# Designed miniproteins, single chains: the designs that were tried, part 117

Each design is a single chain, and the fold is of that chain. pLDDT is the mean over its residues in the fold that is shown.

## One batch from the design tools (miniprotein)

Design m3896
Fold by ESMFold2-Fast:
Structure m3896 (fold): chain A 120 residues (1-120)
Amino acid sequence: DYPIDESQLPDVNAKDENGRTPLHYAAQIGNVELVRLLLERGADVNAKDVNGRTPLHLAASSPSDTDEVVEVVELLLEAGADVNAKDVNGETPLHLAERAGNERVVKLLLEHGADTNAAA
């Protein structure tokens, strides 16, 4: 878990050594309240890290589809996350969610227009 405090929010879209923004880490850990706060402050919902992964990729690849992870995915999609964004391996959030066994996240991504046969 990566702790993000208020002092790290002056540039909500600042990228670290991994190319990750605060929103990437909030989405990865399933922190619903922090995701809401960052989106309200103009976080780029489609920011890509060094692997081409968006916050939605990190939420979808969670090791568990808890209610918090599902809510984070829904918040990112409502904020305009590209459901079909491809990482450097051509993988979409749907591919990562299926690999992780996150059935509720898979359903949400499909309901929001995820392509089952998107080519890289």
Scores: mean pLDDT 82

Design m3897
Fold by ESMFold2-Fast:
Structure m3897 (fold): chain A 115 residues (1-115)
Amino acid sequence: DLSEKLYNAAKNGDLDEVKKLIDEGADINYKKGKRKETPLHAAAKNGHLDVVKYLIEKGADPLVKTGNTPLAFTLLLEKKITGPVAKALSKADPKYEEIALIAGLYGHLDVAEYL
């Protein structure tokens, strides 16, 4: 429950709640649902750059998710990656590439360019 609250706080961009829950021992790499989305994935998908920065600083693992992003994968196959998204991905650290792709495909280029 504590780790699920962390996921929801990250999804909503509630940085103060994210900080509180991590201090209380929530699993920073908690995987929610069939898509195995972490708090970092939820924050990136919803464009919460401040939460993304905090989670990375606290050691969130960007590599805990593989093969379970149907929307991002579908958009990639449909070649809906625009020049700005492709440029952000080319500058991303390879370990953050999936998170940067998710952020970019959801229109959050600031998050994608940070990663």
Scores: mean pLDDT 73

Design m3898
Fold by ESMFold2-Fast:
Structure m3898 (fold): chain A 61 residues (1-61)
Amino acid sequence: GIPEDIYEALGLKKDATEEDIKKAYLAAAMALHPDVNPNNPEVQKAFQELKKAREELKKLE
């Protein structure tokens, strides 16, 4: 199965599909993007963790 870390990072239920995760990732990436939040290291860290979680999900397919 898909690691719980991905669902937790995106606020999704464990039964969410890859498409649901992709949509949530795009929305979160827009909100957490460094260009929008350049002086917030916590937001930048969250964005990097979100990106990593998405790449790990892709490797499971």
Scores: mean pLDDT 67

Design m3899
Fold by ESMFold2-Fast:
Structure m3899 (fold): chain A 58 residues (1-58)
Amino acid sequence: GKLYKATEDFEALLPTDLTLKKGDIVEVLKEVNDNFWLAKSLKTGKVGYVPKSFLEEV
């Protein structure tokens, strides 16, 4: 998938969410809706949902 960078910190609220720190790089696996995308952290290898508004394409 395309690579994106976290523009701000995101703390997981649900077990299915992906925790990110500002500057973390993720691979977007699926754009599931207008608010949340399924992504994989390149740092941790974990997969989960993140708000798309916290991501910028690299």
Scores: mean pLDDT 83

Design m3900
Fold by ESMFold2-Fast:
Structure m3900 (fold): chain A 60 residues (1-60)
Amino acid sequence: APKLYRALHDYTAKTPEELSFKKGELLELLEELNRNTWLAKSLVTGKTGLVPSVYVELIE
């Protein structure tokens, strides 16, 4: 099953490769590049990009 996460805070992308998101936005984890940086897809906007893992929470 896909791993679903919820954004804990608003985030504004610092580079074109990063994803901007809002607090409460649902994100699907596509790939864990390292402990701090994940490739994710927004289930709200359909966009993909890099997200800092500390800003997202696994949905129970």
Scores: mean pLDDT 82

Design m3901
Fold by ESMFold2-Fast:
Structure m3901 (fold): chain A 75 residues (1-75)
Amino acid sequence: GSRFKEAFEHFDKDGNGTISAEELRHVMRSLFGQNPTQAEVDDMIREVDKDGDGTVDYVAFTQMMKEDPYRFVSD
């Protein structure tokens, strides 16, 4: 929904339509109270990142947010 797009755009500082693994980790912390490791975030990105650039577009972002209803756990 619209809330995910607004959150995505908030972290997309350059307006280039992508966010980095580090920014995604901050999103997980801020919106969901999660603290995933860098490796966990990288693995999520690799599952949805069709381009292999190590960044997340809006479609990949919403897929990750909707696919994990049970929340991430650090470690």
Scores: mean pLDDT 66

Design m3902
Fold by ESMFold2-Fast:
Structure m3902 (fold): chain A 157 residues (1-157)
Amino acid sequence: MKVLMFDLDGTIVFSPEDPAALREAALQAGLPELPPMPEVRAAPATLELLRYAREKGVKVVAVTGAEDAVARSILERAGLLEYFDLIIGYSTAGVRKPDPEIYRKAAEAAGVAPEDILFVDDSEENVRGAREAGMRTLLADPSDPAAVAERVKALLD
């Protein structure tokens, strides 16, 4: 495997608050603007996985439905930005997950064939779209980021 591709929200970054619940609460409160983005954190096991990938010389790429600048700000706030070689969001891709075209563009930007990629995402729909693009895929469990990290490490050996 030459490249790890990750989703962000629910996969490598976690919020203590559901963004959908925050949006619903803001709408019910009649707020004209969304509350400031919740504190985003990486799991300890995510940081260990990203260090391990770097020690192995494996390229790390973010693939998100967000705008590239938003994805960058999330990774900076989580203290993760230094582990990512590329960010592929809507600004770069012109399409969103689960469209297979975002994964093809991410593979092209990474400079590798899709079969050399492992894509990790907590959405079954995104995992399906990446598989249709010819990638290896892993469904993440947001409740057990440690089991996700160990499964990814075992695919790098």
Scores: mean pLDDT 91

Design m3903
Fold by ESMFold2-Fast:
Structure m3903 (fold): chain A 84 residues (1-84)
Amino acid sequence: EDPSTKLLRPLCDKVGSKDNLKDVFREFDKDGDGYISAAELNDVLRSMGQGNIADRVIKIFDKDGDGQVSYEEFVQVMSKVCTE
């Protein structure tokens, strides 16, 4: 519902469009391992003034609960949430 959408809005604004999802994911994936870690996501969210919600944002993306976000999970959630 709205809590998840509000938590992801800063990331939606950074992505801009669905065509940029892969490029934005690659920017977040500093290690190139195909996953966004809690630390990487927290760094990005802090730059947008939202550092305190990184753990909640990861939980929204990560269905397996391992604390990391795969490219597939990232695209699925962002495509659903980042709709105008």
Scores: mean pLDDT 69

Design m3904
Fold by ESMFold2-Fast:
Structure m3904 (fold): chain A 78 residues (1-78)
Amino acid sequence: LPPLTEKELQILSLLASRGPMTVGEIAKELGISPATVSRHLRSLVKKGLVEKTKDESGRTLYRVNLSAAAKHLREVGE
């Protein structure tokens, strides 16, 4: 089975570059529908590559979970 789709890689790259973003912000940047973004984000969250968070204003944000995934696989410490 192929690895991440091109759209999933684009979303990961965007989040890695800009930090936490809403579905609407990602949709605007990539020129695709929020529904399409949500589906790709759900797949990425299931893979542990993206984390769903909530800010103080009640907005749902998504961020790359690469550092957390690496931390779970191999702790960098003593």
Scores: mean pLDDT 73

Design m3905
Fold by ESMFold2-Fast:
Structure m3905 (fold): chain A 56 residues (1-56)
Amino acid sequence: RIGGLSQRELAERIGVSQSTVSNWVAGRITASRELLERIAEAVGTTPESLGHKIER
């Protein structure tokens, strides 16, 4: 889960496949700045907060 949304709900909100969100959460792909902005808007957070999650 990201910001209370399921991976499916997040994917539908930002217009990408669920597998794209799943791979991003698992650290298998790097999200573009535009993708991070869209995810941040959908979950009600900031792109910087999402960047810190994937950097670990």
Scores: mean pLDDT 68

Design m3906
Fold by ESMFold2-Fast:
Structure m3906 (fold): chain A 122 residues (1-122)
Amino acid sequence: SLSALDRELLAAAEAGDLERVKELLAQGADVNAADAMGYTPLHLAARAGHLEVVKLLLEAGADVNAADIFGWTPLHLAAAAGHLEVVKLLLEAGADLTARDIYGKTPADLAKAVGNEELIAL
């Protein structure tokens, strides 16, 4: 089960609260904490498009290729949401653009479904 500190990190990452994320990591929150769905802080920040929080989490050792219960990585969620700058940052950090979810969909497949053709060039 998640600690209270880890739950607060997940919430702060989803909210884009950069200073709170810094404080929680300094207090020993697990940068790779996963909720019941397998969402890590990096998944939540990437889905929400919080570029500076994504950058901080990666610098803190977040697993760029962490998969949730559906096989979605942070790259899948950023691509589905159309967050181009987050997609670029995740790829620079070593995100696997060939990763397939439980439906066999890559991040590029999800980007195409939302009509963001700039992300299809991945």
Scores: mean pLDDT 89

Design m3907
Fold by ESMFold2-Fast:
Structure m3907 (fold): chain A 122 residues (1-122)
Amino acid sequence: TVADALLGAAALGDLERVRALLAAGADITAQDSRTGATPLHLAAESGHLEVVRLLLDAMLERGVDINLADNNGETALHLAARSGHTEIARLLAEAGADLNAKDKNGKTPLDLMKERGLPLLK
């Protein structure tokens, strides 16, 4: 589906395909049927900074909540923090991501950053 194509393009960091799919009306809130992950989750987890930037701009333009949680209660910021993608975590925080959102284990993005020894967002 177009939704599956957007999820796959975001996970792979295919910036131009993400751009083309969004222009074609792809649902930016599309969720993976197994994990509940959105395109923003997949791009953030995989470290694709420019895809995260494009998705954030499109989500903000469309009034979409950037704090959407997957099936584990994790936001894109949780996944960036867990994966050690400091620059993506900074970009998400600057865009208004909730630093205090709790996953199913009660962990916040700040907790995950501390556990990995990453610089804290200020």
Scores: mean pLDDT 87

Design m3908
Fold by ESMFold2-Fast:
Structure m3908 (fold): chain A 58 residues (1-58)
Amino acid sequence: MSLGEEIRLAREALGLSQRELAEMLGVSQATISRIESGELSPSVELVVRIGEALQAAR
């Protein structure tokens, strides 16, 4: 799977909306949508923060 698909599946498994994940990260919902669709490649820092946010939401 692509990175964006893995993020989407992990987020959905936690019952989080794209907006809720974006709020946790301090980014726009459009940024999360673009990352999940593969239109935007996130920075290494943002990937780490996404992983931390998803872990914290368990």
Scores: mean pLDDT 81

Design m3909
Fold by ESMFold2-Fast:
Structure m3909 (fold): chain A 60 residues (1-60)
Amino acid sequence: QVFSGDDVVELQEYLASLGFLTPDGVFGPKTEAAVKGFQKLAGLNVDGIAGPETEAALKK
């Protein structure tokens, strides 16, 4: 993935508010697993990529 550390932290904070992980500022296996878990819950394609659709669903 190509996004800044601030973008990773923001993504992790949204996922943490849903109970998926603890924010650490690193897009590692735990963050990827949390993205996939959220995508499955939200009915999105489960690819582990924090794209515009995943971000829009998180920011609802």
Scores: mean pLDDT 72

Design m3910
Fold by ESMFold2-Fast:
Order: structure tokens, then C-alpha cells, then sequence
Structure m3910 (fold): chain A 98 residues (1-98)
């Protein structure tokens, strides 16, 4: 969209666990999709973290496999990792249901 967000960014931001699963299941290159940055340098993992969606964040990391550490350490345009963005948000971890 106009914010540089993919459907996966939007699903992660909304905590839509079912949609995250659907997008990843249909993706030809899951890692490339997981590494895409929006206009602020945020990956889908950053957006899940910012909103405290712990089980969405875990699903994204699991889908990344060997690249999970790369996603975990990815910095947005503010120099923040997903964990740092979650810490700055002050959100408690949320486990969304399908």
C-alpha cells in the first residue's frame, strides 16, 4: 500500500494470526516476504512486536527458520529491533486467538 506495507505487514499489525498463517502458507518465498520493510523500515515482526502480539511474533520467527536471528536483529529506520520497539511501546504480551 502507500505506506510500503505488504499484506503480511497489515496482518501482523492487526494481530490477525489466521491471516498471517494464510499468507505464509501461500508465499513462494517466505523469507523474502518476512524481510520486506515498510516506509519506516519496519518488518512484519516489528509491527507484531510494537503491538505486543507475542504468538504472531513467534509464528513469524518460526516461519523464518534459519533466518530468525536476522529478523530478530533487524533494525528499522529509528535503529530499533522488534524487541526494542515492543519495549518502547509498553505493551503487555498478547496471545491472539484464531
Amino acid sequence: NENGETPLHIAARNGDLAKVKEILAKAKDKVALLKQKDKNGNTPLHLAGENGYANVAQLLLDAAGEKALELWEAKNDQGLTPTQLWMESGKKPVYVKE
Scores: mean pLDDT 79

Design m3911
Fold by ESMFold2-Fast:
Structure m3911 (fold): chain A 67 residues (1-67)
Amino acid sequence: SAARRRAIGARLRARRDGLGLTQRQLATAAGLSQATVSRIESGEVEPSDETLARLARALGVPVSALR
C-alpha cells in the first residue's frame, strides 16, 4: 500500500539521518543507486525483501526496524 511505502521510506530516512549518511553514501554501502534510495525514502516504490535486507545490513539494524 502507499501508506506502507511511506512508512518504510520514513524509517529508512530516519535511520540514515541518525548515522549522518547522505543518500549517496547509503546507496554505495548497500550496493544500490542513489536514485533507488531516494525513491524508497520518498515512498515512491516499495523495496523488495532483498533490497530491504541490503539497506538494513548497511545501516546495522534488523530488517524489522525498517518494516
Scores: mean pLDDT 89

Design m3912
Fold by ESMFold2-Fast:
Parts: C-alpha cells; sequence; structure tokens
Structure m3912 (fold): chain A 74 residues (1-74)
C-alpha cells in the first residue's frame, strides 16, 4: 500500500502528464512520464502493456495506482 505522501506525489505526476485533463494517460503521455524517469523507448511499450491491463490504449488512475503499488511491493 502506498503512503498518503506517495499517493499525493503519484497523483501530481499523473495530473502533470494528463495534458487533456480527461483522467487518463494516453500512450504518448505515459511515454513522456517514463522518459522523465530515464526509461528507454524500447521498454515503454512493454511497461504500457503491463499497466494498460484492459488493452483500451489508455491508463486510468486506478491502473496507474495499481502499477505503482505493485512496483513498491516487488
Amino acid sequence: MLSEEEKAALEAEFKKYDKDGDGTLSFEEFAEYLKSLGVPDEKIEGLFGLVDGDGDGTVDWDEFLAWAEHLKNS
């Protein structure tokens, strides 16, 4: 489980890259976030596929939060 501080920081990053304000990250917006963390382009598609569990081509807040919680517990 993420702390309140970790969730707040993650929500701020999510909103920062959610340029359209629709509550989801497109592949392009999520790729920009990952590139800011130093992730190379060839790994971005694989990571997007892991986070986009329903395959709709977007990452919503619940998917993003679940991914971050999984990484913390790994």
Scores: mean pLDDT 74

Design m3913
Fold by ESMFold2-Fast:
Structure m3913 (fold): chain A 68 residues (1-68)
Amino acid sequence: RSPAVEELNRKLLEAAKAGQEDEVETLLANGADASLADANGDTAFHLSLQNGHEDIAEVLLKDAKLEN
């Protein structure tokens, strides 16, 4: 995996945790993998819900559903 993709995935988890919807959308558009879990097994979706960012959770669910 390229360093750029790993950085995008790291930023996606941070943006989801911080409630940065625009950043989440930008990272997904640049190839960030929404299915990746952190060291605790939490995906960006889980982190967004844990931190009360339901709008970000909706963005992540929509992306996953369209790409099935």
Scores: mean pLDDT 75

Design m3914
Fold by ESMFold2-Fast:
Structure m3914 (fold): chain A 158 residues (1-158)
Amino acid sequence: SMEAAVEEKYGETLKELEKRVNEVESHLSESDKEKIERTVAAMDVNARDENGRTPLHWAVENRDLYRVLLLLRRGADVNARDKNGRTPLHIAVESIPPNDKGGEIELEGVKMLLLAGADVNARDDNGNTPLHIAKKNEAKEAIKILLENGADESAVPK
């Protein structure tokens, strides 16, 4: 099938993402998973709302990692830009609580987007990279993850 061909190309990445989602979203019931699966299967995964946001932007902001996984499996554009030039990765980093308290789901969202090929150095319309947002919010673990994934520290506005 067409889905099998896409999964073969990205199979290792998608399997790693599925394992990570299962580890952090173990509270999801099978009924809830089936509802999310039906919703994602029926939607245009790259449709843009009035603010230029895709379903992936909203899934990330809502901390719905299972929906993030399914959207990525269906070929959601991991680097889609909203009306402010923000990518899903910008939203994921901004959603991390100050002092990293309770940021496990948000940090996993960041890791999933990077594994799916998110541009770690993407600039929003203000010139901010994900690393700039992480530094401003003092999100120490996110800073580490972004730097390990090739974030350019010289690209951060001072």
Scores: mean pLDDT 79

Design m3915
Fold by ESMFold2-Fast:
Structure m3915 (fold): chain A 57 residues (1-57)
Amino acid sequence: KKLVRAKYDYTATDPFFLSIKKGEVLEVLKKVNPEWWEVQNADGKVGIVPAEYLEEL
């Protein structure tokens, strides 16, 4: 599976987006576009995050 790490904290204000914390490891499910990726966290939560906030592992 494709894993990424959050480079920065991101707080979602909308249910389509996922809140992430710096250092969190996430699985990439879909690259919706170059700027926004759909990811899943360790708790099974799925949402869209800014791709620029992610580092590929």
Scores: mean pLDDT 83

Design m3916
Fold by ESMFold2-Fast:
Structure m3916 (fold): chain A 64 residues (1-64)
Amino acid sequence: FDEFDKDGDGVITAEELREWLEEKGFPELSDAQVQQLIDEWDRDGDGVIDREEFEAMVAEASKR
């Protein structure tokens, strides 16, 4: 998480999420697809993913 939190404010932006997905071997996603993932996992509705939301997303990705 910390490696992708460029601002150090405890949230992940769409750009940082895209970089993480590429590193984990997911196919390159469009900005719209990354935003859809944020909307799905963004429990606060602020347009970014916090640590708890990121951990939940990683847990779901590992089940595939």
Scores: mean pLDDT 66

Design m3917
Fold by ESMFold2-Fast:
Structure m3917 (fold): chain A 60 residues (1-60)
Amino acid sequence: SLEEFAAFLSKTSLSSIKRLLEESKDSPNFEALANALLSKLDAERRAELEPFVAELLKQQ
């Protein structure tokens, strides 16, 4: 559920989230997944991950 996903993200380190994104980067639905993930993060974590996600999207 969305609540379980938000709880998971709050307990997950930034480095683990980056690893998950790198593992998923070649998925055809990666852009939608990455945008959904970013929308569930606080402003600080989102600011750090937005450039990382943009770089991964350029590699597709």
Scores: mean pLDDT 75

Design m3918
Fold by ESMFold2-Fast:
Structure m3918 (fold): chain A 69 residues (1-69)
Amino acid sequence: MKLSKKEKILRLIGEILRLIGEILDLERKLKEAKEKGDEETAEELEKRIKELEEELKRLMEELRELEKE
């Protein structure tokens, strides 16, 4: 029922890649909002990007710990 170390690593890599893709999409939207002078949308996007970057950091730390096992 517990995943093997290799399966856990592959799952985390998949989640990391998906999260990176989401961050990149939001960064593109942030650039567009700033170009339009939409400060409210830009502030909300910056907040969301920071939240996802913290989540990405946690997943990368989990991956690093799995490599030690």
Scores: mean pLDDT 82

Design m3919
Fold by ESMFold2-Fast:
Structure m3919 (fold): chain A 155 residues (1-155)
Amino acid sequence: LGEELLRAASRGDLERVRRLLAEGADVNATLGPLNITPLHLAASAGHLEIVELLLEAGADVNAKDSLWGDTPLHLAARAGHLEIVELLLKAGADVNAKNNWGDTPLHLAARAGHLEIVELLLKAGADKNAKNNLGKTPLDLAKERGNEELVKVLS
């Protein structure tokens, strides 16, 4: 059940996810020692309806993976999944959560160049002055990318 839920969530198989949850699959099932949940996989892959279903089933919105300490919000923000970022924030995702490098979702969105996600995270109360473990802000990462629109929004 749990490993099948992780595979179904990663593949976008909504009907298989629905069935496995109804069969009593643990919504917070993890892939071995990596602590990767179905919500991490769905959020990273852009499977909006599966993210909705997992959150309704009581998925931990702030679960951290053991690989990088990333939350579902870090993965969605890095991948450019705007509607999933909005949904995770509405579900009570910590907008200022830090991963193992001290990166916040805002650092990952700025480094990836996702302007609309940067604006959404700032509106949700993201700390634009947060420093990662390299002492870099989201603005420093936007400058290194040469993204002038992100530099204007983060200044």
Scores: mean pLDDT 95

Design m3920
Fold by ESMFold2-Fast:
Formats: sequence, structure tokens, C-alpha cells
Structure m3920 (fold): chain A 137 residues (1-137)
Amino acid sequence: GTPLHRAAAAGDLEEVRRLLAEGADVNARDEDGYTPLHLAARAGHLEVVELLLNADPPADVNARNSESLTNVGTPLHLAAQAGHLEVVELLLKHGADVNAKDSLGFTPLHLARLAGHEEVVELLLKHGADENAQDNL
């Protein structure tokens, strides 16, 4: 990945700020197709997620990396699967699609339930997650 991918994955807030100030592409994709926002959300780095969402131009809160069969979707899918409650809430406040489907047809609610993250399940339901959403296949 880029230096921004590494800084976002590591939660290095100061390095993320520096790289964005130097014109780093906030929506750059790494070798696996992840954006910096995907990596920060998966790792639970709340302050880095907030910085990326408030960048100019802002990170795409609904960025999809969806041509893979391996737990790939939006940043909200990754945060929900990992159980990062505060990151899930922040992504939803920035317009994350609560009912987005990943490449396997799973929603963030499906992934939170499979992982046993009860507080994330409750938060997603409060934000309009569809309990009856079906897998595509």
C-alpha cells in the first residue's frame, strides 16, 4: 500500500495528517483493493477514521472493494465485523449505508451477528438496518 495505508492501519494520527497535507490520495487503493478508511475502520482507529472522513476531499464512507470473496465490502462492514462500536457510530453519522451488501451479499448487520457483537447489532438496528435483508446467493 501507500504510506497513507500504513499510517491509517497503524493508527498514526500525526502521519495521516502530514500525508493528507502533502496531497496523499485519501481514496487510494492498496494491493488488496482497500482504501485507508477500510484499514482504519477494521483496526478501530477512531481518530484516524474521523480525520479521513473530514479530509478535503473526504474519504468515501461507502467505498467498496467488492470483487473478492473474502470479507470485502465497505468500511462499515469491516468495523461491524470487528466490533468497533464507536467507529460504526461515526461511519453511520457520516452517511454510511447501513444496508450495504458486500460481494457475498452480507450486510454489516449479518457480519456483526455472525461475530457476536451484540452492541453493534443494536446500534445498526437503531440506524435502520433491515433484519430481513437476504443474501444475494
Scores: mean pLDDT 86

Design m3921
Fold by ESMFold2-Fast:
Structure m3921 (fold): chain A 69 residues (1-69)
Amino acid sequence: SDDDAAFAYFDTDGDGYISKEELKKRLKELGYNLTDEQIEQAIKVADKDGDGKLDKDEFRDLFNPASVL
């Protein structure tokens, strides 16, 4: 699926998690000019564990805005 392909693109080390730094770097490469505060807010909205990393389900929630967080 598109979400799985996008996750694989962002997950540069293949560990099954996306860090804040990886998310910011990849979004910038795709032409998104987001601030550190915007990246932190997006992760806080999706990251239920507070570990500063996104798994596949949390990453999907960022791009499927039907979640009420």
Scores: mean pLDDT 70

Design m3922
Fold by ESMFold2-Fast:
Structure m3922 (fold): chain A 62 residues (1-62)
Amino acid sequence: GLEIAEAVVPLPKLSPEDLELREGDLLEVLEEVDDNFWLARSLTTGETGRVPKSALRLVGRR
């Protein structure tokens, strides 16, 4: 199944590589960029971008 995370804080898009988040958005975790960031896809918008791990809570695999 897909590894799903939930945004626990809203984040604006600060750079072209970043993903804009609304609190409660569900994301598919695609890969680990580094110790602090995931590459993820929003299940709400379909957009892909970099998100800080601290902004997400893993919901688990579905």
Scores: mean pLDDT 79

Design m3923
Fold by ESMFold2-Fast:
Structure m3923 (fold): chain A 64 residues (1-64)
Amino acid sequence: AEKERLIEEAEYYKKLGDTAFEAGRYDEAAEYYEKALELLKKVLGKDHPKTKEVEKKLKEAKEK
C-alpha cells in the first residue's frame, strides 16, 4: 500500500541520516532526517512516536 511504501522510504532516509551522523556529517544527516520527517508527518502525523524520534535526531544533527 502507499502508506507502507512511504514509511519504508522514510526508514531509508532515516538510515542514511544515521550513517551520515555516525560519520560526523551533520549537515547531510540533517537533510536526510528532514526528508524522513516530512514523510512520517504525512503518513503517521506529527505526534507519532516514530515522527518524534526523527524530529529529535534532526534537532541533534542541527546542534553542531
Scores: mean pLDDT 84

Design m3924
Fold by ESMFold2-Fast:
Structure m3924 (fold): chain A 77 residues (1-77)
Amino acid sequence: MSFDATIVEVNPLSDIVTIDVGPSSGLKVGDKVKITYGDKSVEGTVVDVDEKNNLSWISVPKGTLKEGQKVKVTILS
């Protein structure tokens, strides 16, 4: 499954980004995801989710994603 998402926050002190898709889209803690942006992609792992706000926190390689970036998220689990 693939979802359109936005990077809503990037933590500059960690390799974690927040996206605006979460448990309502089938994301769970421990899921492997591919995040595609333009002609690039990175793999990440879901480290936390917020069911109330439908958000996910994803560990990704540091410096690859920016706040406000439009991305496509694919669950690889």
Scores: mean pLDDT 80

Design m3925
Fold by ESMFold2-Fast:
Structure m3925 (fold): chain A 71 residues (1-71)
Amino acid sequence: SFGDFVRELREKAGLTQAQLGRALGVSRATVSNWERGRAVPNGGQVQALLRLIGEEIAPAEADALSAAARA
């Protein structure tokens, strides 16, 4: 799931949910909601998550990935 993807990225970066939230400018609760599938990050937040593992994608591609994760 997308929530599993978020958790894996966070763990590879060695971050707690609170630390990832600070890195992305969101609350710990927001990160928890993403990992539980209760919420989906927007395109900018998806792009920021991918940058944590050295990946870079265009904003339109990040928006499409965010939209797909909601489906």
Scores: mean pLDDT 75

Design m3926
Fold by ESMFold2-Fast:
Structure m3926 (fold): chain A 97 residues (1-97)
Amino acid sequence: NENGETELHIAARNGDVEKVKELLKDPKTDVNAKNKNGETALHLAARNGRTEVVAELLKSPKVDLSAKDNNGKTAADLAEENGHLLLALRLRELQAE
């Protein structure tokens, strides 16, 4: 769309687990695609507390947990800032390993 968002960004923001699963089966899907704000689907899912979508994205071996948006924030940072503390802790633990 006009924000540089893919279908994966939209599905992740909305918590559409089934659509995320469908898109991740397509080898043409770039799981790390960034919108105009430098945000990946993981950033949008984490910001919105979409725990099941985050779990689905984490099944992809290509997902970049360390990706930073245009403000230098990771998905874990956005989860924490938006009150999703358990999700933020899980993401930080995985990023440290």
Scores: mean pLDDT 85

Design m3927
Fold by ESMFold2-Fast:
Structure m3927 (fold): chain A 58 residues (1-58)
Amino acid sequence: MELAEVTEDWEARLPTELTLKKGDRVEILRVVNEDWVLARLLSTGEVGYVPRSVLRLV
């Protein structure tokens, strides 16, 4: 399981994206491209796309 920490707040712009808060933990399910990953938010179990720029691997 590849875990990442959210480094800054992110508001979903599309229904397929996750809304994230700084300090949230996500599981990276798939790297889509250089800008985006598919992740699961650990606190809610929601799955969606997030920008790689707001994540730090832990």
Scores: mean pLDDT 85

Design m3928
Fold by ESMFold2-Fast:
Structure m3928 (fold): chain A 158 residues (1-158)
Amino acid sequence: MTVLLLSVPLDQPSQYSEEEIIELIKNSPDLEVLLLHGNKSLTDRTALAIAEFLKVNKSLRVLDLSYNTGLTDRGALALAEALKVNKSLQYLNLSYNTGIGERSALALAEALKVNKGLRVLDLSYNRIGDRGRKALEEALKVNKSLKVLDLSGDPGIS
């Protein structure tokens, strides 16, 4: 069992460029865990490459993209589209990505209506707002697969 932990400590510069991360993902078809938290070099480009990988990959169970300030609605929308077809991913962490807003929360809510693989979605400390929150809560009425939805620390939720 080759667990490729691509974890970057929050206090260190990224050891990997976006190109190296994308190449490692492409060359790891049996990857079960991908941890990319705190990677200051991670942008929507890496999230788009992960979304394309997720459409065909059946092995990845855990994806952590938390604390990536270059991840925006563009990357999170592509991940939401990948989740409509991906059945393997069980844990998705997108927390502390202040570029993730209401648009991504709405797309993730639509993905959750059809996705039966995901068990945990963390969106804490984003900008999903009241409309994004309500859409995610409505998706949970029909989604029986998700066990944890974290929406804590959003400054747009009253």
Scores: mean pLDDT 92

